Designed miniproteins, single chains, continued (5). Designs and how they scored, part 33

Each design is a single chain, and the fold is of that chain. pLDDT is the mean over its residues in the fold that is shown.

## One batch from the design tools (miniprotein)

Design m17122
Fold by ESMFold2-Fast:
Structure m17122 (fold): chain A 111 residues (1-111)
Amino acid sequence: MTAADVLAALEAVLASRGMRETGRWETDGAVVREWAGEVEDAAGVRTRDEFVLVLTPDGVLRGVLDTRVTGAGVPAEGATAIGSSDEEAERLAAEVAARGADAVRAELRAL
């Protein structure tokens, strides 16, 4: 499997979990895809998960998950970086599919 195949599989998983592509561009030969999912609780507090996928010219796939809490002046949480290999990207895709982005995000923040 190529890094491009893993990127396509990750994007399919994110879409299947209700996330949407919010941006796409290219920088320094790397392909960048931005995805976001948003949930709102009964109090009107929104939690937005943003997932940035970067495929480098060297074929390395990297994902960064950033979680932001919005509404009523709640501050944004910090970005969580993930690894940059095909195996790690495939593992993350499987975890997102099985457990949802929030569960994977919580686990990554515990590292």
Scores: mean pLDDT 58

Design m17123
Fold by ESMFold2-Fast:
Structure m17123 (fold): chain A 73 residues (1-73)
Amino acid sequence: TVKEALPALIKALKDKNEYVRAAAALAIGKLAEGNKELATNEDVIKALEEAGKDTSEYVQEAVEEAKQKLLEA
């Protein structure tokens, strides 16, 4: 379920590979679409806020898109 996937996705936001971190952010945003429980999850919000400080533009863009999806849920 989406709830069971969250710990793995949050962990992936801290992966050594920037493509993995970006993919994790996009996946969280996709799962949050129409899912208010996930969109208001404090661990998810904090993890995305931390990921938004990433030095990779690719990761920063993915996090921004994910945060936008959370606001729309």
Scores: mean pLDDT 79

Design m17124
Fold by ESMFold2-Fast:
Structure m17124 (fold): chain A 66 residues (1-66)
Amino acid sequence: SEADGRKNGEAARKAGEEGNAAGAAVAAHQSYLVGSGTREQALKAVEAAARGDAEGAAEYAVKASE
């Protein structure tokens, strides 16, 4: 839903600001499970988090949530 997407987008933005790549990936995964975002963007967020790219992870997680 749009409400779930907004919540996950907000969580992803906060995680990015805090340098928390893992938190951004969790927000992206929640968007994937709820169906509010695109699977491709959620996967890119997880991949960015795996290589320690907190900013990239947050950016993709926000896109997955929209």
Scores: mean pLDDT 71

Design m17125
Fold by ESMFold2-Fast:
Structure m17125 (fold): chain A 72 residues (1-72)
Amino acid sequence: SSEAERLVAEFEELSAQFEEALRARDFATARKLLGEMRRLVEELSKLDPERAAELRRRVDAGEALLQRLEAA
């Protein structure tokens, strides 16, 4: 659906901002962006559960990466 496509596009924009925040070592912004990405995944799960599961794995990977970088 067009709504699912919009949510995916918003997720990709937030994902790019998340990567920029990590490069800048702005962990507070990166954490906030992960929260926003997780919210989009929950909305997408109502429209396209399979695609939402894929994006949820990407959020989980991003969270694991953020935790490793904060511990270093």
Scores: mean pLDDT 89

Design m17126
Fold by ESMFold2-Fast:
Structure m17126 (fold): chain A 74 residues (1-74)
Amino acid sequence: IEKYVEETLKYLEEHEITEKTPLERKALAAAHYLLVVLELDVEKAKEVLEKVGEKLGIPRELIEKAIEEVLKEL
C-alpha cells in the first residue's frame, strides 16, 4: 500500500497536478492511474486512493465518484 501511495503522488507531480489543481481533477487522475496500474483491482485501488486522498485533502466522496467515472471509461 505505501509503495503505491508514493508512486501515485509521484505520478500526479510528473503530470502537472499541483496543490492548486481542483480536488476533483486530482481524484480522477489518481483513480485512472491506480486502476490501470493495479489492472482494475478496484478494492486495492480504492484502499490506496483513500490514503492518497488523506495526504492531498480529497474527501472520500470525491474518491468514490472518481473511481466510478474512470471505471465507466476503462
Scores: mean pLDDT 75

Design m17127
Fold by ESMFold2-Fast:
Structure m17127 (fold): chain A 67 residues (1-67)
Amino acid sequence: SEIDEAIAALPAHARPIAGAAVRELREAGVSDEDILALLETLRAHQDWSDAELAALASRLTRELLGK
């Protein structure tokens, strides 16, 4: 899937963070388009620390679930 390909395109350290967010969003029925946009944002910030990426992923996940 495009989502699995987008996760695979992230550096190894970011993949668990992205994978956790994607699982939560998929379970909530969030669109593939919105999930891909979240993954693109994480890719743009892939140089961030694991803590910073986890915080970003948490914020973006919360924003998408709050729609």
Scores: mean pLDDT 85

Design m17128
Fold by ESMFold2-Fast:
Structure m17128 (fold): chain A 78 residues (1-78)
Amino acid sequence: SSQIQQLKDQYQQLLKQSILYGSQSGLYTMGAKSLEIGGEEQSKIQEYRDKSEQYDKQYQELQQQADELYQKAQELAS
């Protein structure tokens, strides 16, 4: 049905967006470690760690939303 197709499309979009946020989280984690090795100020290192955590939270939230859409699609297909 068109409703199942709409849920599948939304699911795919959420998965794509979650991958982007996960990648950004990883880049900020690597950046924080690089700054730490370079002897940069703790405040600058913490800023990168905070950004990494923010992107990881977005990743987790989108993964949860995707799982909810997946369950709805399964219920409608049953």
Scores: mean pLDDT 87

Design m17129
Fold by ESMFold2-Fast:
Parts: sequence; C-alpha cells; structure tokens
Structure m17129 (fold): chain A 61 residues (1-61)
Amino acid sequence: SMMDQMKKKVKDIGKTDRLTDSQKQQIYDFGMDTYRKGGDPFISMDIQSSMIRMQRVVDRL
C-alpha cells in the first residue's frame, strides 16, 4: 500500500540521517498531507528531510 511504502521510506531516511522519532513523524505527516492533496509524497518527504538537515545546521549557529 502507499502508506506502507511511505513508512518504509521514512524508516530508511531515519537510518541514513539519524533522525529523531519526532523528525520521522514530521516527514511522514508532510508526505501524508501531500498525498491527500494529490501530490507526490515521496518528493515532499525528500524535501522535508533536507529541510530538517538544514535546520540542524542553523540551530548550531
């Protein structure tokens, strides 16, 4: 199912990027919102994970 594919993608991103459970939930929720609106959830999840990584750099300043 689409939800299972999205959960797998979040798990894979979380392993690679060492994400917190809260950050993984943010990525999943953003993907689900995109999917409900008829967009591509995989693209939106990649964008959200990139934004989280960028925010980590900003938070160190």
Scores: mean pLDDT 82

Design m17130
Fold by ESMFold2-Fast:
Structure m17130 (fold): chain A 96 residues (1-96)
Amino acid sequence: NAVFDAEVKAALAEIELTLLIKYPDPNLTKEQIERFWKRVKEAIEAARKAGLTDTAERIAQSALRAFEVVYEVTTDPEAKEAARKAIEDARSFLAA
């Protein structure tokens, strides 16, 4: 069931994004940030394909906030750049 699968992915993405805000980690690596964004992006795309437009927009808004927090606390330049790219991608989803 595409709707059920999309809702599960959305719920998991929201939990991860909430935890990134609640427990900011200045030592996140580029690879970890890219992996977080990949999962969040898959959740947004699954929600859009399932017709859950409001869910997709909500996840994208949460992602923007979470990766802005990651960007501000991150000390590694490569990790900071990965967060910047995630922010840009999240904004692109909201502009559609």
Scores: mean pLDDT 88

Design m17131
Fold by ESMFold2-Fast:
Structure m17131 (fold): chain A 61 residues (1-61)
Amino acid sequence: GALPTEEQVRRQAQMVRFTNRLIEAKSEEEIEEIRKEMREAGFSDAQIEAMLQAAEQQREL
């Protein structure tokens, strides 16, 4: 199979880091700050919403 590109590996690492920060966020203001950083990192709104949903699910468990 094809190896993941360096960009794909970097993107995956960024996703994990941002998702963990969203799980640890204690206020809506912190969540909005993380959302802004994700947009600046080149994540689409759809990707940001998916990551927020994943973080919310983790916090409820």
Scores: mean pLDDT 78

Design m17132
Fold by ESMFold2-Fast:
Structure m17132 (fold): chain A 80 residues (1-80)
Amino acid sequence: MDESLDLFFGRSLELLRKAFEVPDPAEAEALIEEGLALPVEPLEAVRGLIEANPEYKARVEAFEKEKERLIAEWKARQAA
């Protein structure tokens, strides 16, 4: 299960980073939407495990923080 969550987190962040490399804004937005949606169902499925385990909570929080950082950077580039 740990490896599965790490894979979804990794793929989500990969899609968000890939959006920075795409010159088409519409394609970049599609990658961001896909990356944001990808971990939602896996996280809901293991919510009880996350709540019971502080280590899992820390991993989820680290992922959310990095995700928010990437989205903020992408928005800043669009505003410039």
Scores: mean pLDDT 72

Design m17133
Fold by ESMFold2-Fast:
Structure m17133 (fold): chain A 72 residues (1-72)
Amino acid sequence: SEEKDKKLKELAERLRKLGSKIEYDPSKSQKENLLELEIEIGILLIQHGVGLIEIDLEELQEIEKELKKLRS
């Protein structure tokens, strides 16, 4: 549980380095933080795909892969 919280915070910080405004919220559940990160990744992928933003796609895909591993 504590390791999962630490990893969710790490992934949120990595998304912020890509230009996201998302933040890990310790007042929210692990499930809520996980879902918010998944939604943000989806938004960033769509925005990049249609040319609205330019981001490090390789890093975004690695973050998505690591986030999927946190689902059991």
Scores: mean pLDDT 85

Design m17134
Fold by ESMFold2-Fast:
Structure m17134 (fold): chain A 78 residues (1-78)
Amino acid sequence: MRLSDEEIEANVYAIQGAVYLAIGDRAEKQGKKEEAVKWYKLAADYFEKASRLASPENQDIYRKFAEDAKKKAEELEK
């Protein structure tokens, strides 16, 4: 099976999104709300980019990851 350039790029964006999400989770645990919001927004953006380039099977997964990251950011901005 051959991965397209788009699928490879989608996977790279998804990995970066996961890294930003982990950084955000750490910042939230440390009470650094503004920092956590920044990283959650970056995670959401990168998962959104991944969903646009991903195979149909992965599009919904990455879209859900983006929405979850957005909700985490919104929850902290209250």
Scores: mean pLDDT 84

Design m17135
Fold by ESMFold2-Fast:
Structure m17135 (fold): chain A 98 residues (1-98)
Amino acid sequence: NKRVEEELELIKELERGLKLKQEHYNKVRPLTPEELEQLRRDLEALERNLYSMIAAENGLDVSGLTREEIYALLTPEQQEVLEAWERLLALMREALNR
């Protein structure tokens, strides 16, 4: 599925960018207030829209469903995409907790 492959590649690129920022933060300087604020906005936007975005891509209405219920409705390929986004969210949260 070309769409799934493209989305997974995008997520990997975002993870690489975040890891490079974290490496720079640890070795050279802390993140600026502006960089932290942008990361917070990106995290909040992704948290709000992730499940709706995945659902829309699969033609699903997920209003009122739990994460587990949404996950059960997804194909294995879409479950991989969701898990990749959730890993990125976890990395973003970790970066902000410093």
Scores: mean pLDDT 72

Design m17136
Fold by ESMFold2-Fast:
Structure m17136 (fold): chain A 90 residues (1-90)
Amino acid sequence: KAKKYIEDAKREIEAAKKLVDELKEKLKKGTATPSEAASKITAAELLVVAAEISRDLAKKAGADKKELEKIDKEIEEVKEEIKRVAKEAE
C-alpha cells in the first residue's frame, strides 16, 4: 500500500531530523562528545537510507508524484543538515 510507505518515509525522516536537532543543541552547549556526535550522525544517515528505501517502495506501489516530490525534498533537506552538523562536530 503506497500510503503506508509514504508514512514510513515520513517517520524515518522525522526520526533522522530529531537526532540531528538533538546533536545541534548539544554542540551549541558544548556538551556533545565526539563518540555521541559520530553515533547520532551514523544513526541519522541510516534513517535517511531507510527513508529512501520506503520512498522507492512507495513509487513502485503507485504513490502520487506530488507526494514523492515532497518526500524527495525532505530527504535532501535532512541530508544537507546531516552534512552541516557532521562538519561542525569535527
Scores: mean pLDDT 86

Design m17137
Fold by ESMFold2-Fast:
Structure m17137 (fold): chain A 81 residues (1-81)
Amino acid sequence: SIEELVERLRELLEQRAPMEEILREMAQLLLEAIRAGDREIASVAQEGIAKAVEYIERGDLEKAYAVFEETVREIERLLKE
């Protein structure tokens, strides 16, 4: 479920897990949101991935982590509504 994927992403971010793992899980969250018809969550995840990938390509992993942290916080907020 989206909730389970968000909890896993939170854990991965807290552990500073490899960026590849975080990116993979975020991509899975995007796919799950699309399948569920959750357009707002899908949009937030898509924007987060796009921004994080830009930082990864520039070699700025710290900003990529920060982007995913912000993305997860926004999705957590949407799930409470």
Scores: mean pLDDT 88

Design m17138
Fold by ESMFold2-Fast:
Structure m17138 (fold): chain A 71 residues (1-71)
Amino acid sequence: SSRLEAIADLLEVLGMRDTARELRRLVRQGKYDEARRLAREAIRELDALRERGELTPMQEVVLAVMKLIFS
């Protein structure tokens, strides 16, 4: 879906290039349930980094946009 592709682009901006590549691969293969699980896991890992103060303000904005798209 276009939303999962947008999430992959935002993951790449956050430096999660391998996760972004795998997400795009799953979308191309029509494995949307697996793609959604991978995106959810990546967002949860990024939320944990945010809670520990390990994200920059710009990265926090990108994460917020990603969570809005995923909702």
Scores: mean pLDDT 87

Design m17139
Fold by ESMFold2-Fast:
Structure m17139 (fold): chain A 69 residues (1-69)
Amino acid sequence: DEIEKLLKEIPEKSKTDEEKEIANLYVDAFLKTKDEKEKIKIVEEMLKAAKENKMEEPYRLSLELLKLL
C-alpha cells in the first residue's frame, strides 16, 4: 500500500531526532483519524511544518501522500 509506505518513510527520511518527532506527531494523527477531510488537513499541516523546519525529504513525501488523498 503506497499510503502505508509513505507514512513509514516520512519519519525515516527525517535528518534529526527533533524532525523525526515532528513527523511522527503528524503521522500518528493521520493514522488515528477516520475522516478523509481531516486526513487531508493533517497532511496539509505536515507539509507546512516540513517547509517551516526545512525538512526537504519529509516535505516531498508528504506532497506525494497528499496526491493519493
Scores: mean pLDDT 85

Design m17140
Fold by ESMFold2-Fast:
Structure m17140 (fold): chain A 68 residues (1-68)
Amino acid sequence: SRDDEVARYLAAVKAVVDQLIASGKYSRQEIYDVINTLGLHAGERFGEEAAQAIKDEVLAHVDERLAA
């Protein structure tokens, strides 16, 4: 289903972002740039509403992880 595809995409994006954070090599801004690019791809595939929800969830995940 579309919900399953969105959930799979979200999990994949979180995994990519977790790898970037774990590397310690990227600034918050560089991570945000990756999220913005992946959000554009999600918009093309799932539409703007689903893409915004994915982006918001990933940004919250990053902010939580980087707040330490």
Scores: mean pLDDT 84

Design m17141
Fold by ESMFold2-Fast:
Structure m17141 (fold): chain A 100 residues (1-100)
Amino acid sequence: SEEEKKELIEKLKEIKKLVEEALAHLQAGDVAKADQLLQEAIEIAQEAIEKFKDDDGIVSALKSIEEALQEALNSTDPAERERLLKLIIEGIEELIKKLE
């Protein structure tokens, strides 16, 4: 429905904002704050997966975002982490564009 689509877009925007903030903190050398923000983004993605569980396409996309966030969180190379976070932001932007 249009209401469900709007709610999904708002959740995706919230995840994107947290990832953008995490990237900024990582670039400033604040790894602990970046990790906290990424954990918050993962929690929102997990809540969205549960909410939209009856839509296989949405669940698949959200699980891909969650897995990418976990990969970024588990990476020990700052340059790799930055590249992964930028790819996640781009992926979320493309998903929002496809839904709009």
Scores: mean pLDDT 87

Design m17142
Fold by ESMFold2-Fast:
Structure m17142 (fold): chain A 88 residues (1-88)
Amino acid sequence: DAAWEALLAELRRREEELLAEVRRLQEEDPENERVKLEVQLRLGDEQLEALDRLTRLRGRETPEEAERRARIEARKAELERRLRELEE
């Protein structure tokens, strides 16, 4: 699936960019847990956007894709909870 391969290539490039950002920020503050959580949330957003694009291209979401989406959304909720705790 050429469309899926293009989305995967975009996601991998974006992941590399975000990981480079994390490394740079860790050089400035190695214990900055907030930055790590924010980057993981951005990766989750990118994955959800890719699933949305795939669903639009196919005109339907499969049960497997729906399950994957639910797992990503649950992970994002947990990361957002941890981020809020750090701000207290």
Scores: mean pLDDT 75

Design m17143
Fold by ESMFold2-Fast:
Structure m17143 (fold): chain A 91 residues (1-91)
Amino acid sequence: SALAEEYLRRGKELLKEGRYEEAAQYFRLARVLSPLDSPVGLEAVKGYAEALKKLGREDEAREVLRRELRLLEQQLGPDHPLAQEIRAALE
């Protein structure tokens, strides 16, 4: 989706500007508008978790990543590259 890509881009800009709450909102919207098995969706989830960590909300960031990992493993399997990327982000 062009809209998902635009929201991802805006989220990344806001994150660089230190506008973490706004960045989190754009990343969440980008993820909702993306297929589960998409690079845009993956980057959006990772960006959302990063924004939450910057806000001091590390437990929420880890829960977001764990929920995404469960969905990816259920639909695509634990060895899928997208599942491996989310697992790496949890370290």
Scores: mean pLDDT 88

Design m17144
Fold by ESMFold2-Fast:
Structure m17144 (fold): chain A 90 residues (1-90)
Amino acid sequence: VSDEAAEMAAKSIMDKVLELAKDPAALKAFVDALREAGWDELAEIVEEAATDPEAAYRRLKEYLASLSPEELLELGDTVALAVVKAHEAV
């Protein structure tokens, strides 16, 4: 994945996570959905974002840049579904 694509994806994910972090139940549902789908490292980064968003953003960019374009698309689909599940928890 390109650095630009990874940065755009990281910003999009962080914006969603910071919004969800306003409700602990929503954030937990989001994290649980990511773990259920096998994205354990992403789930750990998301949990870090609630306490240290700057460190989480840096780690997220590095993680996303390590993925293939196909993996990034799959992650995007998973994140979209996880956001829906988080809203259902509220």
Scores: mean pLDDT 80

Design m17145
Fold by ESMFold2-Fast:
Structure m17145 (fold): chain A 82 residues (1-82)
Amino acid sequence: KKKVEEQLKKFEESAKKILEWARKNYTPEEVKLLEEYIKLRLEGIKKMAENPVYDRREGYKLALLENKLVGEEFEVDPSLFE
């Protein structure tokens, strides 16, 4: 339980920094995509704490968003999403 709370706090802090960077370097549409990714990631961490049964469909959607934001299309530094 404590480990998940620590992970959530670290992710929220990283997410704030990433969003500030994205607002300066991305279009409004790309910032919305990043916000959706952050929301899904936070929901995923919460779901893992409450129910360890993972829905592969939800994971697939998250992976597609990660590929768009961190992958070649957005040329984002992967270290911002660690």
Scores: mean pLDDT 61

Design m17146
Fold by ESMFold2-Fast:
Structure m17146 (fold): chain A 84 residues (1-84)
Amino acid sequence: SELVKQAEDEVDQAVDSALRGDWDTAQEHFGKLMEIVRKLSPEEAKKVKEYAIEKFKKHSDTLELELFRGMLEGELENVIQELE
C-alpha cells in the first residue's frame, strides 16, 4: 500500500540521518514513522518492521545506531501488538 511505502521511506530517512550523526532529523522521521504505522493493519506494520530490521542489518556499526535500532524495533513491536 501507499502507507507502507511512506513508512519504509521514513525508516530509510531515520536510519540515514542517524548514520550521518543527525539525531534530531532521525528522531523527526522516527516520529513520522510511528504516526504512519499506527494507521496500518498488523500485517502491513509487520512488513515495515521487517524492512527496518533488514535496513539496520546493513548499517549496524556504532553503539548509538544499535540503541536507536532497539528503540525503533521495540516501538514497532508495541504498535503491532496494539493493532492486533
Scores: mean pLDDT 82

Design m17147
Fold by ESMFold2-Fast:
Structure m17147 (fold): chain A 67 residues (1-67)
Amino acid sequence: LEDEIKALEEKRRAIEERLKALVEKQQSLLGRDSKKTQALQAEIVKLGKELEEIKRRIDELKKKLEE
C-alpha cells in the first residue's frame, strides 16, 4: 500500500510538472498558432483528468492505510 501510494504520488508530480510546461508553452504561443494552442489545450485537459483520477486513488489508498 505505501509503495503504491508513493508510485502514484511520483506519477502525480510528473503529470503536474508536464502540465506546468504545457501551460507555459500555451502562454508563449498566445495569439500565434491556433492549431498548436488547441493541441496543447487538449493535452492539458487529458492530463488534468488523469491527475484527478490519481488524486482520488491516492485518497482511497491512504484511507485504507490509516485504518
Scores: mean pLDDT 78

Design m17148
Fold by ESMFold2-Fast:
Structure m17148 (fold): chain A 86 residues (1-86)
Amino acid sequence: HMKEVYPPLISKEDFEKAREELRKYLSEEKADQVYTLLLVFATDPEVTEEQLRAALKKFGLTDEEIERVLNIARELRKKVAEKVAA
C-alpha cells in the first residue's frame, strides 16, 4: 500500500537466476517470453496464477514445466512484496 506505481526490479539477481534457469530447459525465444511473464506476475498483484498458467500453456509448456515456472514466480512475487512492505 506504499505506492500506486510498482517499484523497478528490486531483486535483479533473483530475476537473473530465474532467467538463466529457464534458458537451461527452454529455447531462447520461449525463455525470454516466459521470463517477461514472470516479471509481470511478480510485480503486478492483479495478475493471477491462472492467467500465468494459461499464458504458459499457450507457449507449449508441459504441466511439469508450468509447475516449475509457477514456483519461481511465487518466490519472486513474495520477495518483491516483502521489499515493497519494508
Scores: mean pLDDT 70

Design m17149
Fold by ESMFold2-Fast:
Structure m17149 (fold): chain A 88 residues (1-88)
Amino acid sequence: MEIEKEIEKLKKESEKLKTQADAYQRLVDGARGAAELVAKDPSLSPEEREKRIALLQDFADDLQAQSDTYRKKAEENEKKIEELKKKM
């Protein structure tokens, strides 16, 4: 009974972590898309374009690290669920 409750808790936590990872991944895609639009913007100077693209790429890399962190935590919870199931 207690093991089943722990599995349910870990499953819900894993689902939330995956949702957060997916949200960060969408932000990564958005930031990279924004960088592509900046690259094509004729109203920006080459220097402003380069600076904005660099900032958007750094931001995307930070967001990717967050997405990867949440995904890894979800995978760790899934591993714990499988270990608990094997002990039942």
Scores: mean pLDDT 85

Design m17150
Fold by ESMFold2-Fast:
Structure m17150 (fold): chain A 78 residues (1-78)
Amino acid sequence: SSSELEELNAEIRKIQEEIAELAKQIPKEKLEEIEQQFIADMRAWLAANPDMSELEYRKAYKAALEEALKRLKEVLKE
């Protein structure tokens, strides 16, 4: 639904803002590793879901961003 898509887009924006702030503290090499994994995860999902809806795509994108955020937080604990 339109309202669900709007809510997802707002949640994605918040995760992107958190990622941007944490990325400033991450070594470039580790940041590139996390970015490559995010790209690989999204490519795999897209290949498995060729007939996806916009809503399904945004849910998958949010999940992939949450995994990237988790990886960034793990680097900061090292």
Scores: mean pLDDT 87

Design m17151
Fold by ESMFold2-Fast:
Structure m17151 (fold): chain A 75 residues (1-75)
Amino acid sequence: SNIVAASPYSSVTRVGDSLALTRKDGTRSLVTLGDQLSSHTVDGYTMVTYAIVGGGTVTLALDSNGNIVAAHVTL
């Protein structure tokens, strides 16, 4: 399980197909979401994996209200 090795983000914001990621060191990245690859529910969280336009994937953890509570990016 590769979920434990992600650099922690201080904020993750989605606006349409744009995802803004801020790391705890203040580094910002903007990625464009492509196709949804998978969705799985674990312990009341929805885990959704998207392709990133230009390459890589992101997995978002959503709470019961649809708020992003965690993200893992693989480039």
Scores: mean pLDDT 77

Design m17152
Fold by ESMFold2-Fast:
Structure m17152 (fold): chain A 65 residues (1-65)
Amino acid sequence: IVQILQDGARLSREAGADDAADLLQKLADDVASGKMSPVEAAQKARDAGLLAPETADRLIEQAKK
């Protein structure tokens, strides 16, 4: 999930969506530092409209393995 959030941040920045990129990078950093679980990060990105529900569900499943 950290890699997917970082990739999402990079792509958002390349597309000029700097606010979305900053939020996705912060979620990735919080997961990597242990401040937030991968499940919580996927849920927050979904709630912010940055991830489609199906994508968020797949990330949550990957985080459980």
Scores: mean pLDDT 72

Design m17153
Fold by ESMFold2-Fast:
Structure m17153 (fold): chain A 93 residues (1-93)
Amino acid sequence: AIQVTMSDKTVSSETATGTAVAKNLTEEQNVLIVVTAEKDGKSVALSGRIVHLRKGEEGTVEVSAKAKKGDTIKVTAQTADGSASDTATVTVE
């Protein structure tokens, strides 16, 4: 499995910022980390990266996105083989 957590969150009326950490609990492989913004049930991709992670290794992505109150920032990590994924979300309050 993969685990994604979101820490060091700072939210303003115009920006959501934080650090997302993806931990690979599967065999060594590439992990795709995607940051999306969700508003009114629609998802917009903001950024994505591929990191090569050993079992138990963590990859980090900085999140900085224009957001307003009520918007949701979603970070998804998925193994390259598609066998595992996890998501962390932050709602702008």
Scores: mean pLDDT 74

Design m17154
Fold by ESMFold2-Fast:
Structure m17154 (fold): chain A 61 residues (1-61)
Amino acid sequence: SAMEEKNEKTIAELKKMVEEGVLSKEQALSLYKRELDEDESLTEEQKEKHLAEVEKALEEV
């Protein structure tokens, strides 16, 4: 779906920025959480799922 594609691209970009030293893991996670909180089109359950996926992905860096 369009939202899943957007989330996958966002995760990839955040991982890249952390790997390149542009952002810390903490900064990347904080920015993503803020974007999720501002997205009124997502349910709370979807936000929790997406946040957990990003947290897990960033731990791999």
Scores: mean pLDDT 77

Design m17155
Fold by ESMFold2-Fast:
Structure m17155 (fold): chain A 81 residues (1-81)
Amino acid sequence: MPTDEEIESGAEFLRATYGMSEEDQAFFRELLRAWDGSEEAARELLERLAERHPALAAALEKLRQMEAYAAAGDLEGGRAL
């Protein structure tokens, strides 16, 4: 489970990078505090947060695409780039 310090750092990062409002930062903190450490809960939390922030939704989709490439087992075949 994330610590309060990690939650605070994450909220500050989102404010600095995506321009999140104080209200959206509070929402983010509440979501992370409710997280029980499970992968399923983390997925739901990220989707709920992405609904409020289109830029974060795009970033999340890009991460899912990268995970799909990794899951395809092609990670050990490439030279640099």
Scores: mean pLDDT 63

Design m17156
Fold by ESMFold2-Fast:
Structure m17156 (fold): chain A 94 residues (1-94)
Amino acid sequence: SEMDALRARAEAVLAESRRLLAEIEELIKQLGKTDPEKAKQAQEALEKLRAELEAAERDLRGATTVEQVRAAYRRLSGIRALLERFKEELEAYL
């Protein structure tokens, strides 16, 4: 069904976003060895993105309509894009 397909896509984006969070956390630990102030700022930004991801996951888990799943999918996709950019910026700085 359309809802099942959208839910599967949203779950895949959520899994990818969690993987990116873990990768970014490791990059921040590396940054902390050379630039602890920059690492602290990056950690604060990551915690805000983590909170947004947790909120989007709650929206997905509570979704009972196609429109609600689609809204959660769009939000998760936006968070994944922000995490991808964050990772690229950290890698360029290291």
Scores: mean pLDDT 90

Design m17157
Fold by ESMFold2-Fast:
Structure m17157 (fold): chain A 64 residues (1-64)
Amino acid sequence: SGAARAAQEQKAEDEAIMPAVKTIQSKYSSDVDGQKKMREEWEKLLEKLEKMDRATRLELLKKS
């Protein structure tokens, strides 16, 4: 059904963002300063994604 497809697309987007998060995490040390920088970069990514249509968000996440 259309609802099932929409749910699967949302799951795919959620799954795609996890590699991006892990990539950002791998750039920074696990100390307080590194974690702060990691959170700032992740928050900027989320803010950017919120302003995009779904197809554009998926394309950005694939590049991560």
Scores: mean pLDDT 69

